# Designs tried in a protein design run: designed miniproteins, single chains, continued (4). Part 34

Each design is a single chain, and the fold is of that chain. pLDDT is the mean over its residues in the fold that is shown.

## One batch from the design tools (miniprotein)

Design m13236
Fold by ESMFold2-Fast:
Structure m13236 (fold): chain A 98 residues (1-98)
Amino acid sequence: SEELLNLAKKYVEEGDEALENGNKGKAVTKYVEAVKYALKAYENGASQEEVLNILKQVKEGLEKIAGVKISNDALIAYLSPHLTPDEQNKLKELLNLL
């Protein structure tokens, strides 16, 4: 789970870098990968606190791209096309803790 958590953190960094460079499309792609790896890390026993921190950072990045604050429901709706049903259920479970 540590390797998966580190990959999620790396994808957040890459998403933030892409956003700073004006590449919103690349930023979205990297944030989606960060969510997938964070959810996989959670499934493999990663710290709930660290996983929630990654999801919070992704939400903040997506809010910067959208130019508006995003509810947890809107975040789920936005990410759902990129996630399996199982990943969607895990995301909903984790976001209920924020």
Scores: mean pLDDT 87

Design m13237
Fold by ESMFold2-Fast:
Structure m13237 (fold): chain A 62 residues (1-62)
Amino acid sequence: SAEIEEAERRLDEHLARSAELEAQAQAAADNLERQRELILESASESVHAIGAAALAVALRRE
């Protein structure tokens, strides 16, 4: 009957939307992890630069 076909179509649409939301959530999580890695790498580079500058100043005072 048309009513059963309509209900099945709506269920398929709900399942498709759920899959899309899961894919979007995964993409967002992956993007956040990538951003975190970039921030940590940048912070590490800054710490090394500060350490090198401090050492250079100390060596010039001897």
Scores: mean pLDDT 83

Design m13238
Fold by ESMFold2-Fast:
Structure m13238 (fold): chain A 72 residues (1-72)
Amino acid sequence: SLREELLAELERVLSPEEAQEVTDEILKNIDDIDKAVQAAYDKLLELGVSEEDARKAAARVRVVLLKHKAKS
């Protein structure tokens, strides 16, 4: 599922609980991929992830969201 793919990517840099929080923010913005990716990046920084790791995680989130959008 989309949620499972997002959690797997986010758990590389976050705890499962924090990954769930970021995933919920992404899904609130799922109709706008750019906004969803920006929300993920901002939340990762808020949770103390480095700018470099947050950029990499946000890029992976974008790939997952684009893959999902292509099927719908």
Scores: mean pLDDT 85

Design m13239
Fold by ESMFold2-Fast:
Structure m13239 (fold): chain A 66 residues (1-66)
Amino acid sequence: MKIEITKKVDTSGLSEEEKKEAIEQAKLELLGEAQEIIKEIMEKDPSAIPEVTLFLEVDGKREELK
């Protein structure tokens, strides 16, 4: 089972420090969402091996989280 999760971050109007904090927060939230989705899939089908790909889109630029 392949799942793609994308989180969008708008950094317009933010300082360099605020932008860095917003991106870091978005990464943590994205990881949390991925863990919850994996948990729900495993509860529904314990034999499932979910392949989850995470994307962070900052100001329209999409990048895969490794």
Scores: mean pLDDT 79

Design m13240
Fold by ESMFold2-Fast:
Structure m13240 (fold): chain A 95 residues (1-95)
Amino acid sequence: SVEEIKAEIHATLADLKEFAKKYPKYAEQINSKIDALEAAVDAGDYETAEKLANELSKIVNEVIKDIDDPVEAIRLSMLVAGLHYLIDVLKKAAE
């Protein structure tokens, strides 16, 4: 269960990195937070992972302002929402 949740977090972060490639203005900020979040999850530091996911959400909200396609905007929003949900489930499973 915990390993399956971690795998899903890694998959979600990989999808976010693919989105970041389309937005070079934000790519370094997004990739930096994703790399730190992956490290926190792998280390079992889920409190740091939650904080980094919140910071990533703030950056993604700025990216969404530059997206003309509303379907792409909702997909990006759903990826970030899914990430928060997975981290919350992982925190509860680790307690």
Scores: mean pLDDT 85

Design m13241
Fold by ESMFold2-Fast:
Structure m13241 (fold): chain A 69 residues (1-69)
Amino acid sequence: MEELRKKGIEYLKQGKYDEAARYFEKAADASTDPQEKANLYIEAARAYSLAGDNQKAAEMGKKAVEAAE
């Protein structure tokens, strides 16, 4: 999980928002902590939005709400 999140951060710093979003999504999927999972889906949603993928951003936002509840 941590390695996936680190790769997401590295891609985000490079301006590769689509790659960053995919790694944050994978990190969220691998997380077992509800709060961490929700936060990682929020990060994925933001990165997908920055990449222009509004459909994936909305999907990640829904998963974040489901993980936090």
Scores: mean pLDDT 84

Design m13243
Fold by ESMFold2-Fast:
Structure m13243 (fold): chain A 56 residues (1-56)
Amino acid sequence: SAALREELLREIGRILAAIGDIFEAELKGDKEALEEAKKRLEERKKRLAELEKQLA
């Protein structure tokens, strides 16, 4: 459905933001921020997989 496709695209945007946060934390040597950003990315990947499954 169109609504699921829109949510998929939004989730891709959130994944890109999390990847940016990972690079920022690496540049600053912020280990806590890096762990949180990695956790966020894994959560987003799981949500993306669920949305993709609903589109199949």
Scores: mean pLDDT 84

Design m13244
Fold by ESMFold2-Fast:
Structure m13244 (fold): chain A 94 residues (1-94)
Amino acid sequence: LSKEEQFLKMLEGLIELLESILEDYKARNAPEEVIEAIEEAVKRLKELLEKFKKGEVSIDEVIEELERIAEELSKVDPGTAQIIRHFIREMKEV
């Protein structure tokens, strides 16, 4: 796999995982603030994925935006933010 293909698969996997977490939180009737924060993170990640596929953003720019998303999310859901940070570390190894 190319570096770009490996990175794309990791970004897709992160989105899929966050959508799974979001559905679990909704099923468990988690606080609305937490649900809204994860919905916003998923939306931003999907927009970022589309920009990356179009060549509008670099790998470094994707990592920077992921770090911002994790930082914002850490204020309401530190656990999910830590998952994003784990993916960022993995992505930097590619």
Scores: mean pLDDT 86

Design m13245
Fold by ESMFold2-Fast:
Structure m13245 (fold): chain A 63 residues (1-63)
Amino acid sequence: SPEDAETQRRIAELKKEAENFEKLADEYRKNGDLEKASQYHAKAIAKYLEAIAVEVERWLRRR
């Protein structure tokens, strides 16, 4: 359905955002900025959790 396509796109978008935050965290870690690395890792985790929540809500709407 159109709603399923939109949901899949949103999940993919959130995963992309998480991956970008992981890359930023890795770069800060390599440069010795552990505080910023930790902050961006937390942002990445938050985006992955949001993607999971969207997937779960999609699953629940079908039941």
Scores: mean pLDDT 86

Design m13246
Fold by ESMFold2-Fast:
Structure m13246 (fold): chain A 102 residues (1-102)
Amino acid sequence: MVTQSPTSVTAKEGDKVVLNATASKDVNSQVSWYKQKPGEPPELLASNTQNSGADSRFSASGSGTNFTLTISNLQKEDEATYLNQATEDGEKVYGPGTKLTV
């Protein structure tokens, strides 16, 4: 099981936000962060606590059970639900998401 905090956050353009996820078991670094907008497919932002894309504003960190996604220099298009996915005992488990409003 994965939990995420905060459940929702409101920020302004140019701000920095920190999103947290906690896995119920030690998953080492086997986590991914996704950006989910209504009507759009999930976008992979980071995998194994490494940034997977060209957008340097996103930074993932953590190991074991505690994981963090930092979004710097917020833009209006960053408004989305951010999902953490961990692999626990070979199975993919998803957190409930953090809803970001900009």
Scores: mean pLDDT 78

Design m13247
Fold by ESMFold2-Fast:
Structure m13247 (fold): chain A 109 residues (1-109)
Amino acid sequence: LEKLEAEVKAAPEGSVEAADAYFKLGRHYYAQGDFDKAIEYFEKAAELYEKSGDYRKAGHYYSFIGSVYYEKGDREKAAEYFRRAAELYEKSGDTKHAEFYRRQAEALA
């Protein structure tokens, strides 16, 4: 944990390196079963990639947040994040992932 927190502090503010460090922190908390902290850090990573114009990476991270909400039993939030992921995949030109996550969101209503 201290090593991962140090990576965030060392990364330039608002950078892709900071996004990667936030994603590692999110994975750490996810592995510990702390889904709320995992979502918090995955959201920070996704937002930084979206701001950098890496819509494919942002879509991937939002789809992972959707999966975490589904594991928490929050189907409404899972559908919301899968819909967000589909929009970002569409912006990136990845129509196959966009269709996949759109259907996932529809299935959850």
Scores: mean pLDDT 83

Design m13248
Fold by ESMFold2-Fast:
Structure m13248 (fold): chain A 67 residues (1-67)
Amino acid sequence: TQAALDRLNAAVAERSAGAQTLPEIRDAVKAAGDEVIATLTPEQAKAVRSRVGEALAELDALIARDA
């Protein structure tokens, strides 16, 4: 599912380009993930959900540290 992951990376980069805070980056990652997943097959969506989940968990840990 390289094409699906490439689309996710592009969508995250586009949505996070103006982000100044970790919560804004988290919202961008979630929105990009939701957008890409909606256009994918269930098989492709599984890989993208895993990647998004990992990124959100890392961002949530960083936000908690900075709070």
Scores: mean pLDDT 78

Design m13249
Fold by ESMFold2-Fast:
Structure m13249 (fold): chain A 64 residues (1-64)
Amino acid sequence: SKIERLRRVLEEVRREAERLRELIREMRRRGADETLILFLETIERGVEALAEILEERIRRLEEE
């Protein structure tokens, strides 16, 4: 179903967000350039926003 497909996409998006957070932590530990860290944090915020949009869409579809 469409809801099942969206739930799988949401799960993948959440896994990607977790991997990105781990990458940011690793980059900070290694003393990476602040501009690179800010760029990665911006991407991470976008991924979190996408997860919220997907959650809201799933909720609306379930309310039928």
Scores: mean pLDDT 85

Design m13250
Fold by ESMFold2-Fast:
Structure m13250 (fold): chain A 65 residues (1-65)
Amino acid sequence: SDELLKQLREKIEKAIQARSAGNTEETKKYADEARELARELLEKGYISETTYEQIESMLDSILAK
């Protein structure tokens, strides 16, 4: 649903902001929350497997040093 997609976007943005601030703990927390939301969206059919893979790649990039 639109609400879950909005929450996913918010978690990704928070992870990026935390990374920029050097807050490793918050970066991991928000990235993990985003991953869980992306999986839920995939399981419910709200996003494609290709979109899910792109989100995972983005999260991996955010978590990289």
Scores: mean pLDDT 84

Design m13251
Fold by ESMFold2-Fast:
Structure m13251 (fold): chain A 69 residues (1-69)
Amino acid sequence: SAAAKRQAIKEEIRKSVQEIVDALEKGDFETAEKLRQELLDKLQKISSELAQSFQQAYENLLKDIEAKR
């Protein structure tokens, strides 16, 4: 169903975001950037607005992590 597909996409996005956060917290910026680009490309195919929102959220997250160092 469409609801099941949306739930699967949401869970996949959540998992991808968590992997990016984990990489950033470990200082693995190369892996974080690769995962970010892959997720951004996927989101861009769904909605350009969603991709832009993710970019902004990612920049805020990166800034917060840098502030903790």
Scores: mean pLDDT 76

Design m13252
Fold by ESMFold2-Fast:
Structure m13252 (fold): chain A 80 residues (1-80)
Amino acid sequence: MLSAEEGIKKAEEYVEKAEEALKKGDYEEAIKYALEAIKAAMEAIKTGSGEKLLRAIGLAIRAIGLLTEASLKLGKSVST
């Protein structure tokens, strides 16, 4: 499994990609990157301690926020 540091780095990279996709209006891509960020942050939470654990939790919260925003915007463009 990934180390806490590797999980944090991947979560940061995916959060940035999700934010870029969201700004471009690519809501499906934003959702995909947000989910990958959550996955990476959760792995970091499982293996992290102290400051690394808190950083991983912060990234998970940020990624969930991006997932929620992208999902709401996608739902507005696709009538179900």
Scores: mean pLDDT 80

Design m13253
Fold by ESMFold2-Fast:
Structure m13253 (fold): chain A 82 residues (1-82)
Amino acid sequence: AEELEKKGEELAKQGKFSLAGQYYALAAQRYLEEGKYEKAIELGKKGVEAGVQDKENPARGTGAALLGLGVEIQALIKLGKL
């Protein structure tokens, strides 16, 4: 999970926001699987934010945003906040 998060941060620093969003969303899913629900919410939000900045490949950006949102919802349910 941490490795995917770091890769997302590196890509965002390079201005590759669509790819960064994909890695953030994948990291969020891994943190959800590991039971780290607050971290999954944090990275799910980052995946959505980076995905909506994808002007070159809207399909990739949409995929990252939907995955990030889905992970955020599941993590909130697990924390009893939904």
Scores: mean pLDDT 74

Design m13254
Fold by ESMFold2-Fast:
Structure m13254 (fold): chain A 68 residues (1-68)
Amino acid sequence: SMVEKLARDMVEAMRYLAETESVEFTEHVARLLKETLRELARRHPEYREVVEEALRRIDEIVEEKREE
């Protein structure tokens, strides 16, 4: 589905940003993407599990970046 692809693309983008950008920029983008994902789950509850998984992965990426 397009929503599953979007969620995966967002996680991959976050991994790329964490490798190439500052902690501050990575955290800022993560906040924006997480807000978008939460809104998507609110409007389309059928995608809640996919969104929750993407949110968890984004949080893991940000926490890993902070520990560097």
Scores: mean pLDDT 86

Design m13257
Fold by ESMFold2-Fast:
Structure m13257 (fold): chain A 92 residues (1-92)
Amino acid sequence: MIEELEEKYKEALEKGDKEVAARYLAKLGHLLFLEEKYEEAREYYEKAIELAGESEITPDILELLAKVLEKLGKLEEAKEYKKKAEEMKKKL
């Protein structure tokens, strides 16, 4: 239900809930990933990371971005994002 997730994303932005907005962007990216739309999924995950910043959800989104990058053949970038996710989890 892409339209419902887009509406929830906009509502979260209007309320200033950047972490909640990032969660909805990550869900949209995940739906695109399941449809094998990897470039679009990557854009949504990158935007989600930008909105979330250094939050508790960011390591999980970095891991999802790494999986997308692996599907796109960008193995070195995927490895770097996995490392960033692990480092962030250790600091929490």
Scores: mean pLDDT 83

Design m13258
Fold by ESMFold2-Fast:
Structure m13258 (fold): chain A 85 residues (1-85)
Amino acid sequence: GAKEKELSDLIDEADSLYEEAMEAYKQGDLTKALELLEKALELFEKALSLAKELGNEDLAKQIEIKVGMLSLNTGVVKLELKRKE
C-alpha cells in the first residue's frame, strides 16, 4: 500500500546514503563518511519503526540487522577520526 511505498522509498534513500558514505570513506573523507552514515542510520531507524507499525516482521528484522551493521561501521569511523584528531 501507500505506507509500504513510503517505507520502500525510505530504505532506498538510506541505502543510497550508505553507498555515498562508503565512497567518501574510500576517498579518505572520514568526516563526510561519518555524516552520511549517521544520516543513513537515522533513516533506517525511521524505516524500522514504520515496518513494525505495519506488522511486517520479516522486513523489520532485516532493517534491524542493517541498523546493527551501520552502528558498528559508524563506531569504527568515529574511532578513526578520534585517533586522527
Scores: mean pLDDT 86

Design m13260
Fold by ESMFold2-Fast:
Structure m13260 (fold): chain A 76 residues (1-76)
Amino acid sequence: MEKVIEELEELVAEASRLGDEAVRQGYPLDDVIEIATLELAAAVSLVATKNGAPEEDGQADVERLRKRLEELKARL
């Protein structure tokens, strides 16, 4: 459980930093929205995991959201 929580906290922090940079650098609005959506999804998963959602659900979210974040970084 702890590892999943740490990975989700890292995803929230990384997406938040990327979003701030995207706004500052004037990235396309669609990319900014996609980053913000990823951050929200990670935050929701984090809250759910801390409130007793199955670890398997959190791990699946980490894997999916990490892949999406990497795809976003490669596209920008």
Scores: mean pLDDT 84

Design m13261
Fold by ESMFold2-Fast:
Structure m13261 (fold): chain A 62 residues (1-62)
Amino acid sequence: KVEELKKKIDELQKEIDRLHEEMRRASAAGDRERVAELSQRYDTLQNELFELKKKLEEEIKK
């Protein structure tokens, strides 16, 4: 379901962008603990985005 995958990818990209901005602010404030927590979540969301993009490629090729 190409449209459902595209929608999920768009929403996930927006969430990653927001999280990246939060990480930048925490880093500028010297909040190393917050940066570590946000970085872990960022990695998780990036992995989910990669998997969704893989599924989208497979659906388009079918």
Scores: mean pLDDT 81

Design m13262
Fold by ESMFold2-Fast:
Structure m13262 (fold): chain A 57 residues (1-57)
Amino acid sequence: MTEEQRKRLEEQAENLRRMLESLGRPELAARAYEEVMAAIEAGDAEKAIAHIDRYGG
């Protein structure tokens, strides 16, 4: 993935975590964040996007 794409995905992961925490789902927030960040660290943008969509939709 590109550096620009990585930064956007990291921001989306943080926003997703904060949103889920605000909804009273802290364990889901932590899991969602960890799975997205692991995919980002692996360079797998498609997997990161899939995780964001999975937990955010």
Scores: mean pLDDT 84

Design m13263
Fold by ESMFold2-Fast:
Structure m13263 (fold): chain A 61 residues (1-61)
Amino acid sequence: SREELVEALRRYLEEHPDRAPTPEELRRLAEELGVSQSTVEELYRELEAERGLEKVKELKE
């Protein structure tokens, strides 16, 4: 389901270094997971926005 995909993407980003996958990599991942490119990109943007907030809070501590 989409929620499971979101969970997987979130874990992927949390576990990996301070390097986000490129749009190309997201597209490849979408094909591999059997979902649309737009779906993965939308979810990634949401997760990136959340990570951005975490980064800002770290600086504003």
Scores: mean pLDDT 66

Design m13264
Fold by ESMFold2-Fast:
Structure m13264 (fold): chain A 70 residues (1-70)
Amino acid sequence: SEFNELVKELSEELIELRTLAVEDPNTSEEEREEVEELGKKAQEKIDNKDKEGVKKILKEVKERLKKLKE
């Protein structure tokens, strides 16, 4: 299922984002809250079977990861 593959990719990207941003002791509380809110929004889209919503959140997660790796 294309939706199941998107959910797997989003879960993997969110784990990486949490590792690089949230688990870093130099990350601000505001940045941690933003990442956690993004995870909450991702779960909402997954629960609603919202394929386009999952794609949108995945894009935002990937953009945040790209900026952190830069």
Scores: mean pLDDT 82

Design m13265
Fold by ESMFold2-Fast:
Formats: C-alpha cells, sequence, structure tokens
Structure m13265 (fold): chain A 62 residues (1-62)
C-alpha cells in the first residue's frame, strides 16, 4: 500500500540521518491512515532533528 511504501521510505531516510525527510514521510502516511496524533509527533521529532523518532512515529501511525 502507499502507507507501507511511505513507512519504508521514512525508515530509510532515518537510517540516512535525514530527519526532515523521515518526518515528512511519516506525516504524509499518517494523513492517509487518519492518525493525526502520530503525524503531529513525527513532525515534532523532525523539527527537533530526531530522524529516528520521526520515522518511528510515522510507522506507528500506519
Amino acid sequence: SDAERSAAASVKAAEAGDAAAAGTGGYEMNLQSGDREAGRRASQAAADGDARGAAEYGVKGA
């Protein structure tokens, strides 16, 4: 699914240390799944430079 593909992209971005890309993917995925809280947390983690956290919150929303 698109959500699974976005989750995989977010995890890959986090492995590369790209917090902004990880957070963006997580937010987009959570809009599709309807998990607004997970999307908000993914965005906050990205803003804080936490690539790992951004991807993790994104994946949990899927």
Scores: mean pLDDT 59

Design m13266
Fold by ESMFold2-Fast:
Structure m13266 (fold): chain A 84 residues (1-84)
Amino acid sequence: SLVEEAKRLLEEAKKLLEQAKEYLKKGDIESAEKYLQEAEELLGRAAQLAAEADAPPELMDQVAELGEEIERLKEEIKKAKEEQ
């Protein structure tokens, strides 16, 4: 189902976000940006599928929460790049 695919993509996006965070902690800004971009792309696709499926509010809230985490990490990466 579209809801199940959206959930799967959301979980993959979460894993990519965690990888981006780990690379940033290690000072590997290029890898952090790459994984963050991939996480954002998967989240966008998950959001689209969730909307098309009239997904439950709980799933939409999880999409929004992950989106906020991605935006926070983008700011951290931007600051790290400015310090290089």
Scores: mean pLDDT 87

Design m13268
Fold by ESMFold2-Fast:
Structure m13268 (fold): chain A 99 residues (1-99)
Amino acid sequence: SAKVEELLKELEELGKKILEAIENNEPLDKILDLITEATTVATALGELLDRADAVRRIHELTTELINWLRENPNISPEEKKKKVEEYFKEIFALAEESA
C-alpha cells in the first residue's frame, strides 16, 4: 500500500529528527513532542494493518520510553540516542511482522 510506504517514510524521518534533537541538546519537551508525533504515525500504521496487538505494544513502548526520559533528564545524549534507537527498532519490527 502506498499509504503504508508513506507512513514508514514519515516514521523514519521522525526518528532522524529525534536523534538530531538529542544530539543538539534540545529541551526534553521538544524531544517528547517528536516522540508523540512518531507514536501517532506508528499507531496509524498499526490501524491500517488492522493490528490491534501492534497498536497496544506501540503505546506500551512509548510510555516506557517517555517515562525513562523523564526519570533520566541528565543522562548522556549517547545513552538517550541508544534508548530511542531501541524503541524505533521494536516499532519497525512490529511493522515488518505485518508483511
Scores: mean pLDDT 81

Design m13269
Fold by ESMFold2-Fast:
Structure m13269 (fold): chain A 80 residues (1-80)
Amino acid sequence: SEKEEAIKELEELVEEILKKAEKVLNKETFEKLKKEIDKVKEETIEKLKKAKSKEEMKKVLDEFLKEVEKLYEKAIKEEE
């Protein structure tokens, strides 16, 4: 289903982001970021379940990426 594909894409994006972050951030900052990303992921899955079109699902995924970028930038600044 389209929703299953969107959720799978989201899970793959989260895995990629977390693998990259784990290599560059210290353990404490990484664990904090992971917790915040997991929360945004859960909220995004609920939004994807409510989406009525493929275009709406894309907007939800785009919003997720922007939010994760903000969280990652904040994590980097905390280590600098």
Scores: mean pLDDT 83

Design m13270
Fold by ESMFold2-Fast:
Structure m13270 (fold): chain A 75 residues (1-75)
Amino acid sequence: MKLSIEQAIEVMKSVADGTKDLSPEEQFKAFTTVIRTMRAQGYSEEQIKEIIEEVKKTLSKEQQSLLDKAYEQVS
């Protein structure tokens, strides 16, 4: 029920909020883990990109850079 993309956005926002006070390296690891988890749950590459862009709207510029880098690394 409801959009699977919306559920994934909420999960990623929760991870970003929970790790924002951690080191950049730990935030990066958390983001790579979430992206890998979304792929395992059957989200397409296009859906993952959409989720990332939506989440970035709620993040600091520093966290946005880490999220982008995490996505590039797990390509």
Scores: mean pLDDT 78

Design m13271
Fold by ESMFold2-Fast:
Structure m13271 (fold): chain A 61 residues (1-61)
Amino acid sequence: DRNAQAAREAAAKGDAAAAGAAGYESGLVTHNFELARKAVEAAAKGDAEAAAEYAEQGSRA
C-alpha cells in the first residue's frame, strides 16, 4: 500500500503531519475510520511512529 509506505517514510524523517495524512488516506481506502482517526490523533501529538503504525494496520485490513 503506497499510503502505508509514505507514512513509514514520513515517520523515519520525523514528519508526524505527513505520517498522519498518509494514515488517514489508508483508513479511508479501507473504510476503517477508527484507524484514520487514530492516525490523525497520533500526528497531532507529534507521534509519527504511531501514525505510521495505524497506516500499516489500515493497509492490512
Scores: mean pLDDT 73

Design m13272
Fold by ESMFold2-Fast:
Structure m13272 (fold): chain A 74 residues (1-74)
Amino acid sequence: SAEAERLARRGAENLDKGLQAYEKGDYETAIKYFEEAIRDYEAALAVDPSNTFARGLLRRAKELLEEAKKKLEE
């Protein structure tokens, strides 16, 4: 659906912003964007549970969130 595609696109934009913050060492900002990406992908999957692309990116966003959190503990 158009709504699921819109949510997945917003998730991808937030994931990209999180990655840009992560590469700059701004882990607090990276965490914030990765959490937004997770919310967007979960919303996309609530609309279209068969979206394998959103499912894969959700898994990646969760992995990146945990990595960013570990960096803050250093």
Scores: mean pLDDT 88

